# Designs tried in a protein design run: designed miniproteins, single chains, continued (3). Part 100

Each design is a single chain, and the fold is of that chain. pLDDT is the mean over its residues in the fold that is shown.

## One batch from the design tools (miniprotein)

Design m11480
Fold by ESMFold2-Fast:
Structure m11480 (fold): chain A 67 residues (1-67)
Amino acid sequence: GSMELSEREKEILEAAGLDPKEFSEAEATLIVMRAAINIRAEKGKLGSDEELFEEAVREARRVAEKR
């Protein structure tokens, strides 16, 4: 459903040391979108799935540090 985190979003949050239950689908989607924007800004192209995962994990940690 549109209100549940995807398996990939859960994996990203767990890899960042975060509890997926503490995040909404909208917050998880925003983390992934920001990661994609960051990769595009740095490399001028879409990153690989692995690069997106690693950047999304870093972004999730940044979001947690600001809470």
Scores: mean pLDDT 76

Design m11481
Fold by ESMFold2-Fast:
Structure m11481 (fold): chain A 101 residues (1-101)
Amino acid sequence: SLRERIEAALAEILRLVREHFPELVPTVEFLAARLRELAARDPEAAARALQEAVLGLITEIERRFGKEAAQRFARELLRILRRHGLLSPEFEARLQAFIAA
């Protein structure tokens, strides 16, 4: 289900954040909890909110750790979201543009 795909993607994202950006773990755990709650009620809205949360996380990583770190993390996020079928064409294009910049 869409809900299960969102939950699986969130688990993979949290694992990557724990490995590479442990300072962001509390923020990502908070966002993941809210997204799981939304996914239980409205999976389509949760998928859109996940895209917004991912962009916000990339922006925060760029601000704290620099553009190169954010681009590497965006590549991993793109792979996770693609694996779970959570990429719209517009969102994929936006992530690819950031990675290429």
Scores: mean pLDDT 88

Design m11482
Fold by ESMFold2-Fast:
Structure m11482 (fold): chain A 93 residues (1-93)
Amino acid sequence: MEADELLEEGRRLAEEAKELISQGVKNLDDYEKLKEIVRKLAEIDRKIQEVFGKLAEIDPEKAAEFARYLGELGREYLDEVRKISEAIKKYQK
């Protein structure tokens, strides 16, 4: 039950990251908004890593399931993340 709760928390955080990535792509021309979105994404990534660490200690099989889920999301959102990174680099020129 505790491991299931951690897995669901991790999935919820991943869904928040997906929404922020979508917002980032819609705001590629708004540097201040994009900068804030990237900051929030960094905070969510930290929380995801914390959840993963806890899950790996108590249920390695569910940690592996969560890692597979994150890998799938990373592949699906690769182009969107690249667009956000390129926009940030453009503003920092």
Scores: mean pLDDT 83

Design m11483
Fold by ESMFold2-Fast:
Structure m11483 (fold): chain A 87 residues (1-87)
Amino acid sequence: MTELSPEEMLRKARELAERQGLGRLFEAALELRRLLESGAPRAALEEAARRLLEELRRAGVPEEELAEAERALRDGVEHRRLGSVFS
């Protein structure tokens, strides 16, 4: 089988998310990741995290799970890592 580059894997993941109606959520998560990797200012990270939370709410994530996600994103922004968001 043909192995995919990281860029091709991201493209396929975006296509899959769009087919599930989660394209905006995928783009918001990708933007937050890009900002973290680029060393963007805290204000930019906080705005990206806020947008990701809004897309999670639009995707139908319950408010109790959104509160957990908000805590994970706040920790990730403060400590400049994404591990807490996906743990």
Scores: mean pLDDT 69

Design m11484
Fold by ESMFold2-Fast:
Structure m11484 (fold): chain A 77 residues (1-77)
Amino acid sequence: MEKKEKIKEALRKIVGPELRARGFSDEEIDAIAESIADYVLEKPLDEAIEQVRATLRALGVSDEAIEKAVEEIKKIK
């Protein structure tokens, strides 16, 4: 699915560097991106965005990177 791969790619580019710095492997980052892409495509935009923010905050991603990821997801969805 094109939208799913686009969301995964955006997440890997925007939050991937911070997750790698925290000790996450590329496989773990891909699994996180997959999970987020799945619920973003399943849920209404507003609900999806709130869950993205909650998930990335729990993983220790910066607010700046979270908002950049949210902006890219809004463009794709």
Scores: mean pLDDT 83

Design m11485
Fold by ESMFold2-Fast:
Structure m11485 (fold): chain A 64 residues (1-64)
Amino acid sequence: SARAEEAKRELAEALAEFARTGDRAPLLAVQERYGFRFSPFGPTKFEATSPEGEPIVEWLNEHL
């Protein structure tokens, strides 16, 4: 979906900035904006923190 693709783009940008600068703030902002977080069980797994994030998490976990 368009919103899940938007979340993936913003997540990629935030991860690139974190890798370059060590700044977690953009990454945390994306997670809060889209209602998800990294799963404690793996760096490539996500979990929803809100009902709005549930379809985004399903899409991200299937398309990674």
Scores: mean pLDDT 76

Design m11486
Fold by ESMFold2-Fast:
Structure m11486 (fold): chain A 90 residues (1-90)
Amino acid sequence: MEKELEKLAEEMADLAIEGGKNPEDESIQAGGERLEERLAKLAPEDQRRVLERAEKIFLEKMLEYYEKNKSKSKEYAEKLEELKKKLKEL
């Protein structure tokens, strides 16, 4: 993947994680809009590659987070198993 496409995928994944932590932060909403505009300028094949890569990065980072915290609650353990299933389906 081109370095610029990989960077966009990482930025999208990171913003999604931050949005989950701070859903009312208007700066995250604005960031999402800017990333969507950048994605829309790409060819359809590159858009798909960025989205697939971003989803994989997101799931891998969330898996790491829940794996470290699975002992804190049953909900975290259940989320870990759900994310593992989603990652295998990619």
Scores: mean pLDDT 76

Design m11487
Fold by ESMFold2-Fast:
Structure m11487 (fold): chain A 73 residues (1-73)
Amino acid sequence: GDPAAAGRGGRAAAEGDARAARDGLMESNPKSGVTLRDAEGLGADPEGATRAGAAAASGNSQGAGKEARRAAL
């Protein structure tokens, strides 16, 4: 139950969703060399993180997950 989540669907979600997208990547593939490498790359590559956040802010977390995988390149 996250009733407060609706209150932060705006600009705050863009930053929060970017972090959630990264967390989702690491959670889905915690032992993956790609995930580990991508996690470090996302820290130095704000463009990828921004895309994941923008997708979540525009729609549901489902979009963020898709864009997060895309950013994990």
Scores: mean pLDDT 50

Design m11488
Fold by ESMFold2-Fast:
Structure m11488 (fold): chain A 75 residues (1-75)
Amino acid sequence: VAELFRKAAEAAKNGDKDTAIKLLEQGRVEAAKLPGVGKEVADALNYAIQLVKQGKYDEAARVAEGVAERVEAGF
């Protein structure tokens, strides 16, 4: 699941708005399956989607990477 978030961050860094949004939306669906942190992770990914829509690609990438790191660390 963290790999989806990292791919979304890479797409955002490259300015690929459509791919970034698609991967962030897929990540949000997968985040809903995470026990305990699913809502928090999904909310962060929704925020990243809004940042991409606003053209704030670097900020969106940082949010997605932060979520990936947290999930990989096991909270």
Scores: mean pLDDT 79

Design m11489
Fold by ESMFold2-Fast:
Structure m11489 (fold): chain A 56 residues (1-56)
Amino acid sequence: PLSPAERRAFAAIADHIEAGDVDGALATIRRMLAEGRISEADARRLEAVLRRRAAE
C-alpha cells in the first residue's frame, strides 16, 4: 500500500497524468523531493509506477 506521503504526491500529479503530461508529473515528483515533502524512496517508487504507466 502507498504511504500517506505517496498518496499526497500521487494526488498532486493526478492532473498531469489526466492531461497526459508525463514530464510534468515527473517534474512535480522531483520538486516535492527537493522540498522534503516526500522521501527519496517514495520518489523512486512513484517514478517507477509512472514509467510503467507510460510504457503501456
Scores: mean pLDDT 73

Design m11490
Fold by ESMFold2-Fast:
Structure m11490 (fold): chain A 87 residues (1-87)
Amino acid sequence: KQEYIEKIERVAKEGAEEAEALLDDPEQGERVRRMLHAVAQVTIDDFSSAKDAEEALRSLGKKYPQAREVLEKTGEEILKLAREAEE
């Protein structure tokens, strides 16, 4: 179960770095990084919240369309890892 915590943290960190690289505005990049960190921590604390985290990142992608694909993929990966952790 510790293994899934480490994987979720890595996925969120890599997703944040990739999304920040796609955004021209550093303020937008900071907001995206903070959101990815927050959803990862919430998911680690309660794996059943992962669907809400995926939805939050999908909504964030609508606000920052340059990073939409990365944010959606990161949310899907976090959801998959959280579901595997509950098995």
Scores: mean pLDDT 83

Design m11491
Fold by ESMFold2-Fast:
Structure m11491 (fold): chain A 73 residues (1-73)
Amino acid sequence: MEEGKRAIERFEKDLEELEKYAEEKEEYEEALKALEVGLGQLELLRKEYPEFQEELDKLEERIKELKEKLEKK
């Protein structure tokens, strides 16, 4: 339980930092690549920690929204 919670919290923080990085550095291609890697990591977290499905669904939605925003730039 603690390991799963910590992994989700770390993922949330990393995603938040990536959102800031994309906006401030204007390095959208690098951010898009990181988001694709993030989606893969998210699927691994879903398999390891099915109890956090709702939290993981919210993270996936955030990634999709950010990806669409960066693709428009």
Scores: mean pLDDT 78

Design m11492
Fold by ESMFold2-Fast:
Structure m11492 (fold): chain A 102 residues (1-102)
Amino acid sequence: SDEEKKKLALNAYNEGKELEKEGDLVGAGKAYKEAIKLDPTFDEAYFELGKVYEKIYEITEEPGFLEEAIKIYQKLLKEFPNSPYKEEAQKKIEELNAILEK
């Protein structure tokens, strides 16, 4: 079942990427959340979810999406201290906090 869940997580992740290409950022976010739910070790899905929240913020200017992006990047750093996304997630947290302090 763990192997099946990881396969389903990858399918949800790929669906999220296709939805992003179609401009469905809300749908992409839901797909990445499903990927994380199915495989909580899927660090790339956390990183892509954070990026989707940033993109939604750029369109809506709703600060709640920046707060959600920061939370997801912080969770990535906490759960995956050796992730290849570590440096980019740290930079994103710094950049997004600077926007919220304006």
Scores: mean pLDDT 89

Design m11493
Fold by ESMFold2-Fast:
Structure m11493 (fold): chain A 96 residues (1-96)
Amino acid sequence: SDLEQIEQLLKKALESKDPEELLSYVQKLNEQVKKTDNPEALQVALDGLGDLINRTKDPKVLKQVQETLLTIADKNPQLVLQSIGNILRAIGTELD
């Protein structure tokens, strides 16, 4: 399934220590995201890309992550808005 493919690509990306290997997995993830409209698969991709942003400073990887996030936002804007809400709640909890 598309969900299983996205989960496998994210696992490999998150376990990768090589920027070129990481870039390859994020590019493959972008292609899977482009061909699925499954909200569960898109949510898993969105959450995993958020984790990747915190793990890498490589400009090529960050650019590919940005392009993939924009693809998800175009396919399902409501999903991205919900994720922003979750980030704001997490920040609020630490400030309290």
Scores: mean pLDDT 77

Design m11494
Fold by ESMFold2-Fast:
Structure m11494 (fold): chain A 70 residues (1-70)
Amino acid sequence: SSLDRANQIVTNHQNGNYTISVDDNNAVIQAGQQLGLDSDQTGDILQGQGSDSDRQRLADAIAQVIDQQS
């Protein structure tokens, strides 16, 4: 599912695995923008500096963007 993919993207970043497709990277950028986050704030959440709520919101937003790309 798009949500499983979004959670995998976030988990990979938190584990230092930055291998990501152009489409998935664009989805992360768009999701951050939809949440009113700048690139630094989005990066902090991806690196595990945010709360569990911040992580969940970002994953949900990434999943929504992926669904819109279909």
Scores: mean pLDDT 80

Design m11495
Fold by ESMFold2-Fast:
Formats: structure tokens, C-alpha cells, sequence
Structure m11495 (fold): chain A 83 residues (1-83)
């Protein structure tokens, strides 16, 4: 899916030395991506909040590649349902 490909590209670009991505970095990248697709900031913020509840990061606020992909797919799905 487009969301999966996007998440993989973001993860490879911004992953740290442990092979994890910071949640805020992932969220900012997703927000920019969906804004460019024409979604409202309100819809994006709601989708990101729900994704944070469903897919919590580790104690340092980091995600694995698999979690980053799941997060992006879930946010994209929620944003689409608001149309």
C-alpha cells in the first residue's frame, strides 16, 4: 500500500542506531504527507491521537519498523473514513 511504502521510506531515512524511529518524527512526517493529500489538520490530528492509543511506543517514545508501518496504515485508514 502507499501508506506502507511511505512508512518504510520514512523509517529508513530517520531510524536511529538501534533501528528504531522516534514517534514524533514519524507523526510529523505522516502529518505533512496527509496535508499534501488535502486532508484537514483536524482529521489528521484525530487519526494520529487514535493511532497513539492503539499502537503505544516503547518507554523512550520509539517504534520498530513493523510498528511504524502499522501506525501509518492505521492513520491513513482513519483519515479516509472521515470522507
Amino acid sequence: SEAEKFAEEVFEKYKNEKGLIDRKVLEDAIRKWLLEKGYSEEVIDEAIREANKKIPPNEKGEYTKEQAIEFAKYVDELAKKKK
Scores: mean pLDDT 86

Design m11496
Fold by ESMFold2-Fast:
Structure m11496 (fold): chain A 68 residues (1-68)
Amino acid sequence: KFSIPPEVISKLPKEKQEKAIEINKDYQTGKITEDEFVEKLNELNSKEIQDYLKKHDPELAAKLKPVK
């Protein structure tokens, strides 16, 4: 099960950091599904998280939309 490391979250703009922490926690605790996790990450629109996913979970990364 994928988890976003704190060092990746710390590279996000401050306004996105809190949302990334919430999304990651909800996914880790099973509050949201993998599909919901992908949708929330698409809304977050984070290049840093997408780059990390491409390296560590390429199958999950393939489900994400390109960063705007």
Scores: mean pLDDT 79

Design m11497
Fold by ESMFold2-Fast:
Structure m11497 (fold): chain A 100 residues (1-100)
Amino acid sequence: MSSLERALQLADEIVALTEEYYKETKSEKAAQVYSIMHAIKLFLEEHGDKLSEEAQERIYELLEEALAQLKEAKAAKDEAGMLATAEELAKKIEEIFQSE
C-alpha cells in the first residue's frame, strides 16, 4: 500500500471519529473539528498524488499522531484540545504542500 493510500485511510478514520463526536455533542467546536478534518481529507484526495513519496510519508506520520491525540482528547471530552490538534495538523499539511 502506498504512503498516500495509508494516509487517506487514516484521514477517513479521523473524519469518522470527529463526525461521531459532533453527532454526540452538537457543539460548535466539534463541528469546527469535523469541518477541518473533512477539508483535509478532500484536499489530500485532490492533491496528495502531486507530493513526493517523502512528503506523503510525512503526512501519514502527522495523521497518525493527530489520530492518537484526537482519541485521547475525545476520551477526556477536551474539545479545545481536539480543535487545537485539527488546526495544527492543517497548518503542518499546508507547510508541506508549500515546500513541496
Scores: mean pLDDT 87

Design m11498
Fold by ESMFold2-Fast:
Structure m11498 (fold): chain A 74 residues (1-74)
Amino acid sequence: SRKEFLEKAVRVAVRAAVEKGTSRDEAIQLARQAFKNLVDSFLKAGLITEEDLPFLEKVFRETLSEELGVEVPA
């Protein structure tokens, strides 16, 4: 489904970015940059709209928390 594709894309991008980070702060910065680039690309391609952003941001926060072992408030 569309949601499954979008979730997978965000999770893959965040995990790849975190693996490149040499510190927690760098991992967070790289993950945020990867997420921004992904969202910008999807918006430009017409694959998502502004209405999809809260869902993608939730997936981003959840994936980042899982990878860093930090709990993010709902």
Scores: mean pLDDT 82

Design m11499
Fold by ESMFold2-Fast:
Structure m11499 (fold): chain A 68 residues (1-68)
Amino acid sequence: MPSFDELFEKTKEEIKRIIKDPERLQLALSGLDTLKTYVLENPSVTLEELERQLKHILDTLRRRVREE
């Protein structure tokens, strides 16, 4: 099963594939880092909850890129 770090790394790589604009990429990665800090400060967050949140973030980014 993937660890928290593996889920964040896979999501980071997927964000890099979705977003080609450097400024938007930096903003998205900053948002991911904020979520990582939140998870580290809130150990009650489960892997399944994190996976669902990361999937939602990726789906949202894919939709926004199509609008540009």
Scores: mean pLDDT 77

Design m11500
Fold by ESMFold2-Fast:
Structure m11500 (fold): chain A 87 residues (1-87)
Amino acid sequence: LSRSILEADTKLLGVSEEELIAEAIRDAEEAVKRVREAQKIEDPSKQAATITASLLRLVAALQTVAHDPEAAERVERLLREAREIAK
């Protein structure tokens, strides 16, 4: 599943699968940072929307790296951290 998506993106964008995995990990790290920053948002609706969008980005990153066990484990830990912050 995720590998087929990475192969398609690599062909379209001219980047390696390793680059796409590295980008997905960087996106996951940025999403965790955004969840932390969302804690400072006073508007509950805006806070919830920002947290939801960031968690969806983490899930997308996990799907992208799902075929790589080490990258998947790293993104899964970041998703768990983000969920803990969002509680």
Scores: mean pLDDT 76

Design m11501
Fold by ESMFold2-Fast:
Structure m11501 (fold): chain A 102 residues (1-102)
Amino acid sequence: SLEAGIGAAEGSALGIQKGFETAKRLGWDGGSVAGASHNLAAGGEAAFDTGRSYEQAVQAGYNGGKTGLEKGAEAWKAGKSSDEAVQIGRDAGYQAGKQTAS
Protein backbone atom coordinates (compact mmCIF):
# COMPACT_ATOMS: atom_id res chain seq x y z
CA SER A 1 0.00 0.00 0.00
CA LEU A 2 2.87 2.41 0.72
CA GLU A 3 4.48 1.68 -2.66
CA ALA A 4 1.12 2.13 -4.45
CA GLY A 5 0.64 5.41 -2.56
CA ILE A 6 4.06 6.70 -3.62
CA GLY A 7 3.42 5.62 -7.23
CA ALA A 8 0.04 7.37 -7.27
CA ALA A 9 1.55 10.61 -5.90
CA GLU A 10 4.52 10.55 -8.32
CA GLY A 11 2.38 9.72 -11.35
CA SER A 12 -0.24 12.34 -10.47
CA ALA A 13 2.42 15.05 -10.04
CA LEU A 14 3.95 14.27 -13.46
CA GLY A 15 0.54 14.04 -15.11
CA ILE A 16 -0.53 17.39 -13.67
CA GLN A 17 2.75 18.96 -14.85
CA LYS A 18 2.04 17.66 -18.38
CA GLY A 19 -1.61 18.76 -18.20
CA PHE A 20 -0.55 22.28 -17.17
CA GLU A 21 1.33 22.56 -20.49
CA THR A 22 -2.04 22.25 -22.27
CA ALA A 23 -3.81 24.53 -19.77
CA LYS A 24 -1.11 27.21 -20.18
CA ARG A 25 -1.32 26.98 -23.99
CA LEU A 26 -5.11 27.52 -23.76
CA GLY A 27 -4.61 30.43 -21.33
CA TRP A 28 -6.14 28.69 -18.29
CA ASP A 29 -4.45 28.80 -14.88
CA GLY A 30 -5.86 25.39 -13.95
CA GLY A 31 -8.39 27.04 -11.64
CA SER A 32 -6.33 27.83 -8.56
CA VAL A 33 -3.97 26.16 -6.07
CA ALA A 34 -7.14 24.42 -4.84
CA GLY A 35 -7.96 23.28 -8.39
CA ALA A 36 -4.46 21.88 -8.89
CA SER A 37 -4.71 20.00 -5.57
CA HIS A 38 -8.15 18.70 -6.54
CA ASN A 39 -6.80 17.24 -9.81
CA LEU A 40 -3.80 15.71 -8.00
CA ALA A 41 -6.18 14.05 -5.51
CA ALA A 42 -8.38 12.66 -8.31
CA GLY A 43 -5.45 10.87 -9.96
CA GLY A 44 -4.25 9.51 -6.63
CA GLU A 45 -7.74 8.32 -5.62
CA ALA A 46 -8.17 6.43 -8.91
CA ALA A 47 -4.84 4.64 -8.44
CA PHE A 48 -5.64 3.66 -4.82
CA ASP A 49 -9.22 2.57 -5.59
CA THR A 50 -8.04 0.02 -8.16
CA GLY A 51 -5.68 -1.68 -5.64
CA ARG A 52 -2.99 -2.17 -8.28
CA SER A 53 0.80 -2.48 -8.08
CA TYR A 54 3.22 0.46 -7.87
CA GLU A 55 3.65 0.50 -11.66
CA GLN A 56 -0.12 0.59 -12.28
CA ALA A 57 -0.51 3.27 -9.60
CA VAL A 58 2.11 5.46 -11.36
CA GLN A 59 0.35 5.01 -14.71
CA ALA A 60 -3.14 5.59 -13.26
CA GLY A 61 -2.01 8.70 -11.38
CA TYR A 62 -0.21 10.07 -14.44
CA ASN A 63 -3.14 9.53 -16.81
CA GLY A 64 -5.61 10.85 -14.22
CA GLY A 65 -3.67 14.04 -13.51
CA LYS A 66 -2.88 14.74 -17.17
CA THR A 67 -6.39 13.99 -18.45
CA GLY A 68 -7.99 15.99 -15.63
CA LEU A 69 -6.14 19.19 -16.47
CA GLU A 70 -6.49 18.69 -20.24
CA LYS A 71 -10.27 18.07 -20.06
CA GLY A 72 -10.68 20.90 -17.56
CA ALA A 73 -8.78 23.28 -19.87
CA GLU A 74 -10.92 22.19 -22.85
CA ALA A 75 -14.14 22.74 -20.86
CA TRP A 76 -12.94 26.19 -19.72
CA LYS A 77 -12.01 27.14 -23.32
CA ALA A 78 -15.49 25.96 -24.42
CA GLY A 79 -17.06 28.51 -22.04
CA LYS A 80 -17.43 26.72 -18.71
CA SER A 81 -16.56 28.63 -15.53
CA SER A 82 -13.19 27.87 -13.93
CA ASP A 83 -14.94 26.05 -11.06
CA GLU A 84 -17.01 23.96 -13.51
CA ALA A 85 -13.87 23.21 -15.54
CA VAL A 86 -12.08 21.96 -12.39
CA GLN A 87 -15.03 19.64 -11.59
CA ILE A 88 -15.22 18.34 -15.18
CA GLY A 89 -11.46 17.79 -15.13
CA ARG A 90 -11.56 15.96 -11.78
CA ASP A 91 -14.31 13.59 -12.99
CA ALA A 92 -12.54 12.93 -16.31
CA GLY A 93 -9.18 12.42 -14.56
CA TYR A 94 -10.66 9.97 -12.06
CA GLN A 95 -12.27 7.90 -14.83
CA ALA A 96 -9.09 7.96 -16.95
CA GLY A 97 -6.98 6.81 -13.98
CA LYS A 98 -9.49 4.07 -13.11
CA GLN A 99 -9.54 2.76 -16.70
CA THR A 100 -5.73 2.83 -16.91
CA ALA A 101 -5.44 0.73 -13.73
CA SER A 102 -8.07 -1.81 -14.86
Scores: mean pLDDT 72

Design m11502
Fold by ESMFold2-Fast:
Structure m11502 (fold): chain A 85 residues (1-85)
Amino acid sequence: YTLVVEAVEEDGVVTVRSRLLDDNGNVVYEDEVSFDSEKISAREAAEMVMRRLAEDHGLKIVSETVEEREEDGVKTVTLTAELEA
């Protein structure tokens, strides 16, 4: 399994979109949640969502890659995790 979590911080809101992919690249789960950027950073939100989704599906995080980008005041954090049962 592969989990991709994208957190975008813009105008005081952190929007986190998560996608769980099987080994064939099929989307088996996706969700979107929003947080107040004054209470949580994009990276903290992405990491929280990633760990909770892995736990809820009984999957273990075996590797994690983080990409951070800031463009025109918009901060984007993308976490890509390899998961196993």
Scores: mean pLDDT 84

Design m11503
Fold by ESMFold2-Fast:
Structure m11503 (fold): chain A 85 residues (1-85)
Amino acid sequence: GTLLEQAVDTVVELIKKTYPELSTLSKDVLNEIGQSALSVLGDKLVSKEPTTDPEIVVEKILELVKSDEELTIQAIDEALKELKI
């Protein structure tokens, strides 16, 4: 899969671990939450270190998702609020 697909999969697994009640949602809905959380993380990264290279942003997001569980959970929480779940 692409780096973006790997990032989404990692976030979805963290969603299921952190909020087991959300595991009853369809795979498509969980993937939508994951994508929204990655968007939140991307916005936070470009706010701290402005970059216009989308490939570098995706690589940084993947590393961040693997290394910073707390920040990733915070991004999931924001995505859930935006999606009204």
Scores: mean pLDDT 78

Design m11504
Fold by ESMFold2-Fast:
Structure m11504 (fold): chain A 58 residues (1-58)
Amino acid sequence: GENEFDPKMRLNPDKSKGQLGTSDKKATYYSENLGLYMDEEEAEELKKKYPHLKIVPV
């Protein structure tokens, strides 16, 4: 049916920090601005889109 669109809920999980990288720390990089862990591939993409982000190796 209709009313299956909740844009606010979509943005809420994206703004969550500290929920990622809790199962297994297989991430090699960490972003202080985002407060989450990520792989080298994701770190490269984020740096290209957001060069102002502080992404450091862990």
Scores: mean pLDDT 61

Design m11505
Fold by ESMFold2-Fast:
Structure m11505 (fold): chain A 77 residues (1-77)
Amino acid sequence: SAEAEKAAKEALENGAKLRALVAAGTATLDQVVSLGTELIKNGQFLKDSGYDEKVVEEAHEVGGLGAAEARRLAEEA
């Protein structure tokens, strides 16, 4: 559906942004939480919509990366 295509595009863009911020070590806790929350919402919608499993798996992987970075930043605060 057009809604699933839009959610997939948003998940890919937010995932790429989160990965880049984490890799650069420049992510703030607020950025990681915001991007991670949107990625989880989009990933769940894509899963419920029966979208390609590889896209859902990528969203989960990047979400996990974001959660790990959020924990690290919170422990350093």
Scores: mean pLDDT 79

Design m11506
Fold by ESMFold2-Fast:
Structure m11506 (fold): chain A 60 residues (1-60)
Amino acid sequence: MSDEEILERYVREVKEIYRETNGDESVVLAHAQELVATIPDPELRLRVGREIAKVISELK
């Protein structure tokens, strides 16, 4: 899976959880942190983390 595919997949999963939990930010943040922790590349991890944080802020 490419870096772009990983980013898109994780953003999609975070959005799905946000929708399923009706905006429970604590659950979304916990899951997002777990997903980001699975990324071995530190640069990709930072990039994915920043994008997820942006997505969560925009969903409020």
Scores: mean pLDDT 76

Design m11507
Fold by ESMFold2-Fast:
Structure m11507 (fold): chain A 79 residues (1-79)
Amino acid sequence: MKKKIEELAKVLEEALREAGIPEDIIEKAVETFKKEAETKPLEEAIAIGLETAGELAGLSVEEQLELARIYERKRKEAE
């Protein structure tokens, strides 16, 4: 479980960097994901992490959808 959370945290971090999200926001989003992953399913925790990054970075709905696509691509590459 912890190893899978760490692997997904790395994928999330890489996706956020590729999307041009600032490092301080990436750190907060990854921390939020890790905290939520302690009590929630991993899919839900990832969605909360992505939403946190989008809100803090002031992304539009279209930009948030693009971020989700970048994450999904990175996740498939990591598998």
Scores: mean pLDDT 82

Design m11508
Fold by ESMFold2-Fast:
Structure m11508 (fold): chain A 85 residues (1-85)
Amino acid sequence: MAKKLLEEAEKAIKEAGGDVEKALELAPSLQVKALIALRAGEYEKYKELLIKLLEETIEELKKAGKEFSEEELEEIKKGIEELLK
């Protein structure tokens, strides 16, 4: 899951030629949009959106009989931090 979201974010940024606004338009999901915004250094502006979308997605997946562990959440968080480097 996390790897696919990161790949989608990278693809959108690449296709947009580094234009954040265009990359956000190309992003297939709200999670990917949040990752793109975070990578662009708009951390404070999009931090709440990223957290909210993660929580909503976890609830949806739990409802469908799929679970993210606390470890998987930390892995996603670390992946986002890696994109910011």
Scores: mean pLDDT 64

Design m11509
Fold by ESMFold2-Fast:
Structure m11509 (fold): chain A 91 residues (1-91)
Amino acid sequence: MTLVATGRLDASNAQELLDGLTEILSKNEELTLDLSQVEYLDDAGIEAIVEAAKANPDTKVTVVSDDPEIVERLKEAAEKNGVDLEVVLAE
């Protein structure tokens, strides 16, 4: 399954993102989260993605971003939290 996120993922919607991702991941064996259309992603948004993946260790999560800084931050957050998260830089 591929989920395309758009707009802003920040502290104002991080809980909603976490809840929504947790629900999707609980029902799927794999998910690709496409962030290439996201205009803004802060630490709260990154933490929500990592926490959702952490809560669903049996689901393979792939995150796609066109921002190399976001790719690096996601990889670092996943490693720090012991989460197996595939992060891909889109062209």
Scores: mean pLDDT 82

Design m11510
Fold by ESMFold2-Fast:
Structure m11510 (fold): chain A 62 residues (1-62)
Amino acid sequence: VEELERIIKEIVEALKTGSKSKEELLELSIKAYDLLLELTGEKPSEEERKKIYEIIRKNIEK
């Protein structure tokens, strides 16, 4: 939980300040998603996981 909180705060701060690259934001967002899956016990299919990664990537590239 502490690691997820840290990553979420880091993403929010980076979005407010513009301090991180799109690549760094993508990496942090994927880590947050993976930690959420671990915490909730959700086991999406590989295809569903890839779709979420693609959605994250496209939104960060905007």
Scores: mean pLDDT 75

Design m11511
Fold by ESMFold2-Fast:
Structure m11511 (fold): chain A 100 residues (1-100)
Amino acid sequence: MSALELLEEMIKIAEELLEKIKAGELTVEDAREAALRILELSDKAAELLEDKELQKKFILTTIAFVLEIVSSVSLGDRELAIRSIENYIKFLKELKKKLE
């Protein structure tokens, strides 16, 4: 699996989270499951990144997102959850463009 394919899967998971939170259907369990899957995919994608600074930024941004999304959903902060997901999708799409 290429880094681009892994990033596309991560974008898809984040977009599904965004749809669920907007529908009022996102549970803490859904957020945790998605967070764990994103971490698993990010570990695989990071190993395929040749630029060490980009790899570091990607890992740190993903960890920050995972912590913020689980926390915001657990606290019922819908606005923070939406912003976190949208910012992360934007970051992943920008990263994908740099690798194309």
Scores: mean pLDDT 88

Design m11512
Fold by ESMFold2-Fast:
Structure m11512 (fold): chain A 74 residues (1-74)
Amino acid sequence: SLEEVKKEVFKLLSEAHERAIAAIEAGDTDALRAVQAEFEKKVQELIDKSSPEARKLLEEFLKTAQATFDALLA
């Protein structure tokens, strides 16, 4: 369901947030890039198995998340 997809998205966000904060605090750009790559991979896997409606929302979410990581790495 769309609600189950939202729960998985929040889980992925929480996991990425904790790891990203740790990488930023350590000044570890390579670790931050690894967090981005794993997060994008997991969101893409979720897109691939989702309904067309959920896919559209997840693609928009992924685009926003990518922009956020790019800004943090700039």
Scores: mean pLDDT 82

Design m11513
Fold by ESMFold2-Fast:
Structure m11513 (fold): chain A 108 residues (1-108)
Amino acid sequence: SPEDQLLRLSDRLVEFLGLDRHVVTREELRQALVDRLVEDSEGNGSLEPGAEVGVKWNTRISKEDPNVLEVSDELAETLGIPKRVTFDELNLAIARFIQANSTPIPVP
């Protein structure tokens, strides 16, 4: 199963996600992301304009549009995205960053 796949993470990705090890399953990686970001604002119903999302990444929900996030300049530069992005755009950028900073390990 894809969720059983082991991934070797770079030091940069380990630090970015606040993980304590370099080898994780794909499922463990997804759980770490869920702890920091809300993937679907419509499904959660509890997100308010101006609320902080992913404290580690200094990201907040826009006061004008709950579907738009405001990210820090550092995060925007790291992920190569604009300072204002949708949840989908942020998730896609994080996925690209993970792919660039992880290597699949063959399952025995």
Scores: mean pLDDT 67

Design m11514
Fold by ESMFold2-Fast:
Structure m11514 (fold): chain A 86 residues (1-86)
Amino acid sequence: AEAEINALMEEGGAAAGDLAKQKEMTKKALLVLGLDEADAERIANGEMTPELRERLLAAAQKVLGVKVEGWEEDADGVEVPVTRSA
């Protein structure tokens, strides 16, 4: 139990230290969805207004059109959506 708790604390600390990396990965994923760079940056910084939610929903429906099965890392370690063709 304690070894498992220590591992979770270590992972949590590492994730907190990589906030800039997390934001960059989120921004790139949103750009792939077809969002504007400014909107993608705002959402990556944790900002979510009703207007941003509407744009995000519209972009996801327009670009994806299919069920997203998961996320795959590209050659630079950035997560991109993986879609399933019907």
Scores: mean pLDDT 62

